# Ledger of designs, part 57: designed miniproteins, single chains, continued (4)

Each design is a single chain, and the fold is of that chain. pLDDT is the mean over its residues in the fold that is shown.

## One batch from the design tools (miniprotein)

Design m14079
Fold by ESMFold2-Fast:
Structure m14079 (fold): chain A 63 residues (1-63)
Amino acid sequence: SKEEELAKNEKYYEEIKPGLSPKVQSRMDVVIELNKRRYDEEGTVISLKNFKSMLEGIVNIEK
């Protein structure tokens, strides 16, 4: 379900968050909140695959 996909994104982020810089964490916190808002407003959610790709992009930019 879309709720399960949202929960997977949040679980994955919780697992890796301690290894991320504070700047990357701040950017990803915004992504998580926007994903929740899209789910609430539009019933859409970013897949775990796409979420991981976004995280990799942010890590590479914010190094």
Scores: mean pLDDT 79

Design m14080
Fold by ESMFold2-Fast:
Structure m14080 (fold): chain A 93 residues (1-93)
Amino acid sequence: SLEREALRAAEEAVKYAVKGDYASAVGYVLRALGLVEELEEPSEAVLLAIKGAVYATSGKYEKAIEYLKKALELEPESEEIKRALEIVEEKLK
């Protein structure tokens, strides 16, 4: 699904952001946004996950965690959101 592909792009954006690869992180955020634009009604969870990825790309990891947790509350079984959250939480430890 396009929504799952957008969540995977958000996860990759978070992964590259915590590695300090800003260019790749921004590229994946833009990919996630492009995929979401193909959806007639994107879920609140995917939009919140992308917001979390944007904050991670900006180095605002506490805000990234806040929004990724909100996304996970809406879709508790999303492996992509769980992994993105784990990556950002590990960066702050």
Scores: mean pLDDT 89

Design m14081
Fold by ESMFold2-Fast:
Structure m14081 (fold): chain A 57 residues (1-57)
Amino acid sequence: MSDAQRAEVNKLANKLADAIEKGDEEAAEKYYKELASLVGKDAADAVKKSIEDQLGK
């Protein structure tokens, strides 16, 4: 994975975490789909689970 792609993944993961914490379902779905398009559904699911675990969910 390129450095630019890793930076974009980290950016989207941070936006997804913020959206989940705020309960913004539309924003969370948007950023999740963007992540899935970049790294695939399985990797995007792993990122989402990691965020939910960190937030106590």
Scores: mean pLDDT 79

Design m14083
Fold by ESMFold2-Fast:
Structure m14083 (fold): chain A 73 residues (1-73)
Amino acid sequence: MAEELAEKGEKALKEGNNVEAAKYYAEAAYEAAKAGDLEKAREYADKAMEASTKETVPIAVAAKLYVIGAELD
């Protein structure tokens, strides 16, 4: 569930694991968008971007674009 993935992202951030945090938030954004919760999907995608390192920026960008596409459909 998207909320559980977001919780894992928050835990990873608290542990200083920004790479895992970005990945969990990106997964949470995809799951929220698939569930029709576009507001939470956007919030999680933004959190993935904020948590991102150089290596995870493409993953966070892909999640944000997916959410934007879902909002436009």
Scores: mean pLDDT 77

Design m14084
Fold by ESMFold2-Fast:
Structure m14084 (fold): chain A 63 residues (1-63)
Amino acid sequence: SDATLRELAARYGLSVAAARRLLAATRIPDPEESRRTVLEIAEEQGVSPETAERAAVELYLRS
């Protein structure tokens, strides 16, 4: 899973730590909290919300 995290982080222009936070965000039961976390990570990493959402979904499906 660490190798997959590194691959996807590099592909989406994210740090490995940010990719881990995105994966964790997909598992938050509250949709509002999950969305806020994804948007916060997008801003911190300098990627679009759409890019962060795409990365989060792919991380979830491959983990």
Scores: mean pLDDT 83

Design m14085
Fold by ESMFold2-Fast:
Structure m14085 (fold): chain A 60 residues (1-60)
Amino acid sequence: MEQEQLDKLVAEIRAAIDAGDEERYRELVKKAMDHIKDTELLHQFAREVLAAREARRAAA
């Protein structure tokens, strides 16, 4: 997966987290896990998702 696709996927996940859409969130995470074969990109993705969750909690 290219960085551009990763950035778009992270943005969609942030939107799903903000909307409280658990089904969309799970689908997007599964899609990322299926398509990101690079371990370093997977770690970057995981950090971005955790940061988005923390940002939502801080904003709430």
Scores: mean pLDDT 75

Design m14086
Fold by ESMFold2-Fast:
Structure m14086 (fold): chain A 60 residues (1-60)
Amino acid sequence: MKDEIERLRKEAEENRKAVEDMKKALKDEDQPDSSKKGLEKKIKELEERARENEERVRRL
């Protein structure tokens, strides 16, 4: 159980960090709208996965 909690936390942290990096890319570059939409969709997916992992940790 402890190892599972640690794994889920690390996975959530990695996903959160990836989201932050992608959000910075959205703001920093003069990128095409299609690229921005792709990043926004991926950000939401990663945020949802991180949230699910964090909720699992809290419920255990």
Scores: mean pLDDT 75

Design m14087
Fold by ESMFold2-Fast:
Structure m14087 (fold): chain A 70 residues (1-70)
Amino acid sequence: SLEEKISQLEKEIERTRGDLAAVDAELQAARADPNASPRELTILEMVRAILNAGLDYLEKQLEKLKKELE
């Protein structure tokens, strides 16, 4: 059902937000660490960008499905 699809998207959004929060915490720690490599920082910034793009996509899909329920 449409409601089941919405529930699944909400769970995926929650998981993605959790992953993003974890990467943000790692980036904060890496930026504060004088021994952190530029490569490590670049990889974390890339992962954050990918997660942000995925979150934006999922949130837009959720909006579309919620409009279909109305």
Scores: mean pLDDT 86

Design m14088
Fold by ESMFold2-Fast:
Structure m14088 (fold): chain A 71 residues (1-71)
Amino acid sequence: GELVLKAIEYAKEAIKKGKELKDERLIKVGEEALKKIKEALENKASMEELEKLSKELIEEIEKVKKEIEEE
């Protein structure tokens, strides 16, 4: 379950940093990640499915952060 909590934290931090930087890409990736996690939880996804999704969302957030930092 630790990956799910980490993904939620990464998403929240992305939204916060996006607001501070005025970068809509960070806000959108964070909001979309939270939405996908919420939908998976509402659909009673297995822990394995949630961990896989969480890993993918963390990687996606890190990619967007890296793209912004390299500009």
Scores: mean pLDDT 84

Design m14089
Fold by ESMFold2-Fast:
Structure m14089 (fold): chain A 70 residues (1-70)
Amino acid sequence: MSKEEVRKTLEAAIEALKNGNLAAALRGIEDALKGASGEAREYLEKALEHARQGDLESAIEYLEKALKEL
């Protein structure tokens, strides 16, 4: 994945979480992890963990942090 594809995937995942579509968001985060490295990857792993635990607010915060590191 290019950085632009990762960014687009993360923006879609954030929107999915805001709309309560957890399944789409989890898939998007996992896809983004395949193209992310460094701090962006670390934030994505934290976002995935929080999303799996049902902490959607923290998941969104970490996805937004990952976007800043791309």
Scores: mean pLDDT 84

Design m14090
Fold by ESMFold2-Fast:
Structure m14090 (fold): chain A 63 residues (1-63)
Amino acid sequence: MEKLEELLEKYAPDGTVDAPLALQILIEVGADGREAMRLLAQKAPDGTLTKEEVLEIAKELGI
């Protein structure tokens, strides 16, 4: 989890991130890309997420 928070601070310092970048970060911390993509499509149909939404997705993925 600490590595995920560090990456979010680096890539989303204003608290928001686009879905493709969020997917890359989740995969980098060990998430399954297919499941991450599915949850991102569900949570961010507009293509933008908050840091909190990415953390919720990571928790659902077991990371």
Scores: mean pLDDT 79

Design m14091
Fold by ESMFold2-Fast:
Structure m14091 (fold): chain A 65 residues (1-65)
Amino acid sequence: SMVGLTARAARDYTAKSADELSLKKGDLLLIEEEVDEEHVLARNLVTGETGLVPKSVLGAAGPAP
């Protein structure tokens, strides 16, 4: 489970729906929930926004710094 881990955005990402987060490469995200095999619910720790993030745009998940 990735819940409670952090990951950095591996690339810039533009939200495709209102439920998704737009990300900038290097943004630190806290993974709050695994929604399905392809998506997590995450909080951007830089902006404070919460939303769906495709796992494909995330780097390796690890413990919070």
Scores: mean pLDDT 80

Design m14092
Fold by ESMFold2-Fast:
Structure m14092 (fold): chain A 66 residues (1-66)
Amino acid sequence: MSKEELKKKAEEYLRKGDEYEAQGNWEQAAVSYAKAASYYIESGDFEKANEALQRAADALQKARAA
């Protein structure tokens, strides 16, 4: 995939994470955010990768608390 395609995939999974959070499914939200971070790393967008990883960690904490 091109870097442009990787960034689009990352944005797709970031949106999926947001959708799962809206449903209260924090386990799936965490997985989706982690996948977004992986695509950002592959595209070289380390700042957004870090942001997605933080969101994944937050979602995982909420999953454990629920």
Scores: mean pLDDT 83

Design m14093
Fold by ESMFold2-Fast:
Structure m14093 (fold): chain A 100 residues (1-100)
Amino acid sequence: SESKKRNQIEITAVQFAMNPDEEKQRKILSEELKMPEEEVEKFLKEKKKAWEEAKKEEERLIEEGKKAGKESLGVAKGIGRRFAILLDLGEEIAEEVLKR
């Protein structure tokens, strides 16, 4: 089923984007998503940038929450924003694989 194949690629791409394990990242892109080495290097770099941006946005929202006297809400918003950034990366990777 084409739908099952698409869903598996999307799930794998999201799992790659959300997983902090650097050692498994290359294997997922090359073996499971069957990316050529040039694209593997590109998305490993994009993942590092996305995680750095996610961390900065999480920290910013936590600090805004503290200043507003809503620290727990700031933490929840920070976690949510981190996952949103990583999900966006996962979707970008999935669409690139599905263009083949």
Scores: mean pLDDT 81

Design m14094
Fold by ESMFold2-Fast:
Structure m14094 (fold): chain A 84 residues (1-84)
Amino acid sequence: SEATREEVLALLEEERERIEKKIADSPNKETLLAVIKQVIELNEDNPLLQRARKTWGLSDLELFALLVLISEGREALVRAALEG
């Protein structure tokens, strides 16, 4: 449980840094930030994201990074980390 939480938080930090760099290197920073905000708003009722936001105190960018991890097939790992 604790080891799984540490693994997910490490993956989340790596993905957040990747996204931040992509935004910084983009000529369309404002558009990318607006898209991220819209994706989070469209997922406001997602119970996994609600629990992650509350339990880990995630920002919108970190929640977006979490959605990327889930899209890559890591949903079960994220759920296990949140159950501990």
Scores: mean pLDDT 85

Design m14095
Fold by ESMFold2-Fast:
Structure m14095 (fold): chain A 57 residues (1-57)
Amino acid sequence: SSMDIKKELSKNALEAGKTALKLGDYDTAIAAFEAALRLDPDNEEAKKLLEEARAKK
């Protein structure tokens, strides 16, 4: 279903954001976590990591 596809794409964006965060690329991490939340708005991990990335910028 389209919802399942969005959840999978959200997970991929979340993982890309985590990689960017680990590398200190906070702008890329923020963009990736925002994309993850657009695809899956209820993703609590993405919300928390977005706040963390913004705080480190």
Scores: mean pLDDT 86

Design m14096
Fold by ESMFold2-Fast:
Structure m14096 (fold): chain A 55 residues (1-55)
Amino acid sequence: SEVDELLKKLLELAEKSNDIRLQMLATEAMDAYSRLPRSIAKKVLEEKLKEAESL
């Protein structure tokens, strides 16, 4: 699903970088993925990915 792909991209960015900010964004994304309805999780993960890519 799109949400699964967004989470995967965030986790891959965090894994490739030793930046604590990316690791925090990935952690926040995992929490949103686990707790929020899929439509809301998608929006949150899209915003987190955009922030991660701007670092």
Scores: mean pLDDT 83

Design m14097
Fold by ESMFold2-Fast:
Structure m14097 (fold): chain A 70 residues (1-70)
Amino acid sequence: MPEEKIVEARKRVREGAEAFKQGKYEEAISDYQQAIDLLEPLKAQLNAVDRVILHEAQKGKKAAEEALKE
């Protein structure tokens, strides 16, 4: 069900944010990518609140990728 994927995606965003704070940028990218993979297929079915989780995952992945390039 979409709810189960949203819960898992929220967990992955949290784990990615924690990895980012620890300087584990490759791990953060992996966690954020997993959240994106769970939510992107459901994008049309997500309410405005749940779309925030997808946006957080996308922004987090971009930030972690930029940190690795520096």
Scores: mean pLDDT 80

Design m14098
Fold by ESMFold2-Fast:
Structure m14098 (fold): chain A 89 residues (1-89)
Amino acid sequence: SMEKEEKLKELEDEYKKLIEQLNNLPHMSDESRKLAEAALYGRYLARKGIILNLPREEVVEKIRSELSGVLEKVALRSYDATLEILEKK
């Protein structure tokens, strides 16, 4: 599946670039940056899960194992919102 590998690489490269851009934004608080990073991570995992045909429960467990508290909630909300948008297309 060369097509899946290419889509994953493109997605990962886009995600890394967005995180780097976020870290370089002036006048952003550390709290706001972390919340935005969690939201980007949720969106990234939703798109990755679709490409790899991962079940929702597996991706949710990954988020819960890596994040806690408000960051976990933000990532999960972003994940669910991204899936809803992509499933409507």
Scores: mean pLDDT 86

Design m14099
Fold by ESMFold2-Fast:
Structure m14099 (fold): chain A 65 residues (1-65)
Amino acid sequence: SFEEIVQLVLELIRDPSVPRQLAAELANVMSELAVKDPEKAKELYERLKQNPTPEAAREVIAEAR
């Protein structure tokens, strides 16, 4: 579900400064990208897993469009 994806993203970032709105936006764009371009979604997800920061999340959102 959408809520489960939001929780996963919050766990990946683990930064108390990350607003829920940012996590929800990231979950939305990643879910859409996974359907349209699964290879790009996988690349961006792995990048975020290796560097789970709010800054990396914003970069991923921008690249996912």
Scores: mean pLDDT 73

Design m14100
Fold by ESMFold2-Fast:
Structure m14100 (fold): chain A 100 residues (1-100)
Amino acid sequence: MKEEILRAAEILETAAKAFRQAKNYDEAVQLLKDAGITEEELREAIRIVADGFEEKYGKTHGITVYIAAGVAVASAKMGYLQEAADLLEWIAKEAREIAE
């Protein structure tokens, strides 16, 4: 579809790897900083993917991306880092399929 959604997928894939490697949320945040990814870049990547879903499939699909991202962050803060990574990987996979 477009270069920005592929870049968003790459950012989310990098974040998922950080969450899988980390022992807790604070370590995951540090790994993201080490990879050069800011909270603003993650938020923007999620927005780009949500917009892409809304454009292709309708508003409900855009909302599900935001819900999945929110659940991922909440899960990571509760210590469920593997589950958080799985959700981020799912968003990234869907972003790549929209980009085609």
Scores: mean pLDDT 83

Design m14101
Fold by ESMFold2-Fast:
Structure m14101 (fold): chain A 87 residues (1-87)
Amino acid sequence: SDKEKLLKALEKFKEELKKLEERAKEINASPDVMKTIEEAKKLAEEALEMAKNAKTEEDLRRAEQLGMKAAHLAQEAEDKLKAKEAS
């Protein structure tokens, strides 16, 4: 089901965020990058909770939108980390 696919995607994304946070700590990333990762983790957790409690297609859409916002923040952090690693 769409709900099951979203739940698996969000769980995997949370694991990826943990690895991103570990990498950021290892390379002594800026406070702004660390804050962005923390915000992404918070939104991903909220999205997962919304998806678990979803009763309608609209509820799932809201969870997906929140997950996309978290993914956008994670991508911003990832890009900054890659730029620092390439330097």
Scores: mean pLDDT 85

Design m14102
Fold by ESMFold2-Fast:
Structure m14102 (fold): chain A 99 residues (1-99)
Amino acid sequence: GALVERARELLERARRLIEELREEEDEERVRRLYEEALRLTEEARRLALEAGDLELAREALRLALEAAKLALRKLEDHEEILRAIGDVLRAIGDLLDLE
């Protein structure tokens, strides 16, 4: 349905940002790419859950974790990124409890 289509579009945009994040070394640009990728993956996860698409919701969490791991390697603000990773892991656990 429309929610799944929107979620997939958001995840495709997030994947492109994550590819840019892999090649970016400027800390301010890394931060902006990371924050935008997190925003897109969180919106996609919400839409996927509303549509009942648990596989798509997991893909959103996987991409969020990938973005956080890349940012953790490239940025000095490790505590903020580690908190985001913790939030993603908690959300994965909650999704597993739904199955």
Scores: mean pLDDT 81

Design m14103
Fold by ESMFold2-Fast:
Structure m14103 (fold): chain A 77 residues (1-77)
Amino acid sequence: MIDWAEVEAALHLMQAAVYERIADSYVKEGKLDEAAKFYREAAEHYERAADLVTNPKEREFYRQKAEELRKKAEELE
């Protein structure tokens, strides 16, 4: 049986990684406002993944990652 919650969590993690990479690219270009926007998008996807995983340690890890990315976005604005 396919666990659709795990599939959905994996898709959110992939999207979070893509947005984080886009944000890192904008930081290199000096486009800090755009970078902040994409770090916030990545954080939202990590939070959605945290809600979908059943392992408490994985959930906490993704929530911490989301908080770190939101802080990083705030520091760039």
Scores: mean pLDDT 84

Design m14104
Fold by ESMFold2-Fast:
Structure m14104 (fold): chain A 75 residues (1-75)
Amino acid sequence: KEELREELKKLAEELKKLIEAGIEFTDEHFEGLKKYFVDLVKELNLPNEEEFIEKINNAKSMEELLEILEEIIKE
C-alpha cells in the first residue's frame, strides 16, 4: 500500500503542476481522471473510503480533485 500512496503523491504533484499551468481537461478526460482516482481509493482500503469516493464523483474542478486527493494522501 505504501507504493500506491507514493503513486498518489506523484499524481497529486502532477495535477498541481497542470492546474498551475492553466491546463483544462476535456469533460471526458476529467471524468476519466475521477474514475482513475476512485479505483485507486478503493485499492487503498481507507476507513472513510465511501466519503472520499463521493467527494471525487461530486468534484466540479481539477482544484477540487487535488484537494480531495491531498486529503486522502494525508490519511
Scores: mean pLDDT 76

Design m14105
Fold by ESMFold2-Fast:
Structure m14105 (fold): chain A 75 residues (1-75)
Amino acid sequence: STPADKRAAVYERLLAEIEAKLATTTDPAVLAALEGARELAERLAAAKSEAERRALLEEASERYREIGERAEAAL
């Protein structure tokens, strides 16, 4: 497997987990945070260059931290 295949598999798994949570979430703040995570996961999966993936991963670490904080506050 290539590094791209491994990353795609990780992002696909993450996306599936987010979609499962979205299906049962009714809180608007948590829903918005999960939708943000889904969009970011889709962008990571769609990225075609290693440089693009690295830039998105750096942004993702900050955004996922914010999403986690928002979700905790809503729960």
Scores: mean pLDDT 67

Design m14106
Fold by ESMFold2-Fast:
Structure m14106 (fold): chain A 64 residues (1-64)
Amino acid sequence: SEEARKRAAELIGNHLKTTELSEEQRRRLEEAGVLIVLGEDDRALALLEEADPELAARVRELLE
C-alpha cells in the first residue's frame, strides 16, 4: 500500500540519520528509499539486502 511505502521510506530515512554508514551503504540506502517511493519494491529490497540485511527484513515486513 502507499501508506506502507511511506512508512518504509521513513524507516530508511531515519536509519540514514541515526546510523554510521560507509559511503557505499549510504548511497544504496538513499537509492532504495527513492525506489520505494516509486513503487519499485523488488529493486529497493535488493539494494537494502546488499547494504543492510536487517533493515531489508524490516522494510519487507512493512511492504506486506
Scores: mean pLDDT 82

Design m14107
Fold by ESMFold2-Fast:
Structure m14107 (fold): chain A 88 residues (1-88)
Amino acid sequence: MDAEKLLEEGKRLLEEGKGLEAAKKAIRAADAALRQGDGELAKESADLAIKGAKIALKDPSKIPEAIGLAIRAIGLQFEAELRFGIPM
């Protein structure tokens, strides 16, 4: 499964209000995009994962998993910027 397909599935899940599932798909999309050398897709995917995790935080039963996903998404966003972003 390529990064674009994973991101598309994540966007659909986010539109359905399935924040945790959207975050999981988006993290997989970011990982795939980084492996494919697509920094822009990796950033977009990491941003979607953060949005999904924020929605999941509204459900108390999902808070620990949502926090873990948010931390990983932030790490992936930072890695994408370091590897493919504009150098400062």
Scores: mean pLDDT 81

Design m14108
Fold by ESMFold2-Fast:
Structure m14108 (fold): chain A 55 residues (1-55)
Amino acid sequence: SLADELRKLVDEATKIAKEMRNASGEERQKLVEKLKEISKKITELTAPIDARIAA
């Protein structure tokens, strides 16, 4: 379901954020890029709602 997918993405984002705390330079940059990808997926899943919020 949409809720399950969203929860999974949020959990993954939280894990990456925690790893970023111990990362620097190139490692941190990789994690930031991964986080951006997750953010894009969240936006895609919630596109109609996000369009309304962004407006």
Scores: mean pLDDT 76

Design m14109
Fold by ESMFold2-Fast:
Structure m14109 (fold): chain A 58 residues (1-58)
Amino acid sequence: SLEEIVSRRNEALRLAILGRPDDAKQAEAEALKAAIEFYGPDHPEAIKAREALARLLA
């Protein structure tokens, strides 16, 4: 589960670098959902995923 979350976030970063921001946002949002379900919304891993998604929106 953690490995899957990290993999999805790495894919989101690659998509952003490739100029595919909508796909990157979707991948990061899916990683965020998994982090919340695995660790809970206030866990550091969920917070990191939310911060990454917020940066993709900027």
Scores: mean pLDDT 78

Design m14110
Fold by ESMFold2-Fast:
Structure m14110 (fold): chain A 61 residues (1-61)
Amino acid sequence: MEKLFSFSTENYDYTLYKDPESKSTIVHSIVTDERDEEKLKAMAEKTLAEYGGYVLIGVKK
């Protein structure tokens, strides 16, 4: 799993992750109140393992 970039909006902090072994171009978006970085990473890894492609996680501020 690769972290590509992060950006902030008014209400959310976003991070984009990629499965480097996947050829999928699909982006899966997740919005969550979770603030634990290890749990957020596990959530991203689970989604990428199931679907491949990209995961965009939005954490509510």
Scores: mean pLDDT 82

Design m14111
Fold by ESMFold2-Fast:
Structure m14111 (fold): chain A 81 residues (1-81)
Amino acid sequence: KIVGIPAGAPPAGDRTLADLSDEELAAVARDIVAALRREGVSADTALAVIEANLRARLSPERAAEAVARLRAAIDAVEAAA
């Protein structure tokens, strides 16, 4: 169904993730891992939901890149813990 599109979302969402340093991304991943542990939810499950949601809004390539970066950061934190 074709409807009017808003003015076009600013790139803030994409640029926020791409503009984050590795250290900042690692800090965010640590907070996510801590929250997931409190909830008793696997990081794999959370990432699958995030990927599905991103794929609805972003191109598959952009979604894959964003998820890959977040996954790598979360995996590194979980492996170190």
Scores: mean pLDDT 65

Design m14112
Fold by ESMFold2-Fast:
Structure m14112 (fold): chain A 64 residues (1-64)
Amino acid sequence: AMTVEEVRAFAEYAARHLPPGTLVTFTVPASQADEAVRALEEAGFEVLSVEKEGDTATITARKR
């Protein structure tokens, strides 16, 4: 699973380098899911789904 810091760094990179409409998926600790969603939204991503399974959460987002 990725940390929120790793998600934020990747989201900032993706915002600059990947084309609009790119879908990204992250698996994070469930306790960090809300922070990861916020980091993605701050980087200009639309969060499409958050799937929580036990101690992990899978977040799918689209670059605007």
Scores: mean pLDDT 80

Design m14113
Fold by ESMFold2-Fast:
Structure m14113 (fold): chain A 90 residues (1-90)
Amino acid sequence: APAPPVVIRVEAESDDPTAPATLTLTVEATRDEDVPLARALAEQLAAELRALGADIVSLEQASERRWVLVARDVTSEQLGEAFLRVHAAQ
């Protein structure tokens, strides 16, 4: 299968998967033409997490193709809901 246009990696600082955690989400475009999509997805994901009550620490462009989003006090349910909302927005 071809690589997806954007790859999202999630890293959680937590020993308990049921507890709220600090998440580091890396949103990376696979090609230069996918950079606008990766940026839009990173910004939308930050907005949806904030709407769900998460504390957005930072959203930074780490390289030409990569954005890093750091959010505190995120539950697995809030993360799942944020991804569903981003998918619905296309």
Scores: mean pLDDT 82

Design m14114
Fold by ESMFold2-Fast:
Structure m14114 (fold): chain A 119 residues (1-119)
Amino acid sequence: MTPEALEMLGRTGTGAQALADAGGEAGQAAAAEVVNGAGRAAAYYDAGDYEKAAEAALEGGKRAAELLADVDPEAAEAVLEGGEKAAEYLRQGKPAAAGRAMEEGLRKAAAHLAAKRAA
């Protein structure tokens, strides 16, 4: 695995952990979908299939957003935006940037869910 694919997985994992910690059962389920998508994306990227890598990352983000939509629509939107940006970067062959975009979306979603739980 390339250093850039490892950075993508590490950053996605960090954001997913924040989402799981803040979002309870729904956040934990959404985090798992993003991590699964990132794992598939890394495998496709290492195989040189940037389009399938992008599709895998976006699918993970979409599935996570669906799980969050009824709990917090803003958290769902943040995860979907992260997945869309990550897919765009993966098509460009930039997995490190994809990981950063996904982490940002996941952390933003975690912040929305944490604020809702604190209320």
Scores: mean pLDDT 88

Design m14115
Fold by ESMFold2-Fast:
Structure m14115 (fold): chain A 72 residues (1-72)
Amino acid sequence: SVLEQVREALEAVVEAAEEAAREGRLDAVEKTIRLLEEALERADEAAEEFGLDAEKVRELLEEALERVREIA
């Protein structure tokens, strides 16, 4: 499903941020936080466009954002 693809993509984003942090690339972690914040602001619009559950999309984005913020 598209929702599962979103979840997998967000897991990859968090993993990439963890690797960047281990290498001391805090600028990459900051960029990831900004991208996730932007995605979260547009989550309801994107969910409506693709026929997804907006609450679940927002929940997945919030979880990813929290995890990346903990890395920084």
Scores: mean pLDDT 82

Design m14116
Fold by ESMFold2-Fast:
Structure m14116 (fold): chain A 65 residues (1-65)
Amino acid sequence: SLLRDEALAMITMAASALGAEVEIEERDGKTVLKIKSDDEEALKQLKEIVKKVSEATGVEFEVEE
């Protein structure tokens, strides 16, 4: 969906800005985001952004580290 693509673009841009990596997988109709960073604050901020993007778009994400 357009909202899913917009949400993923926002999350990917945020991860890049924070120096974190994000891998996107689809499992059983769910979008799974595997996030990776050596900076705990970057991971914390990225998780917060994912929550806000999910709330704004109605798109649900599962987050894994």
Scores: mean pLDDT 82

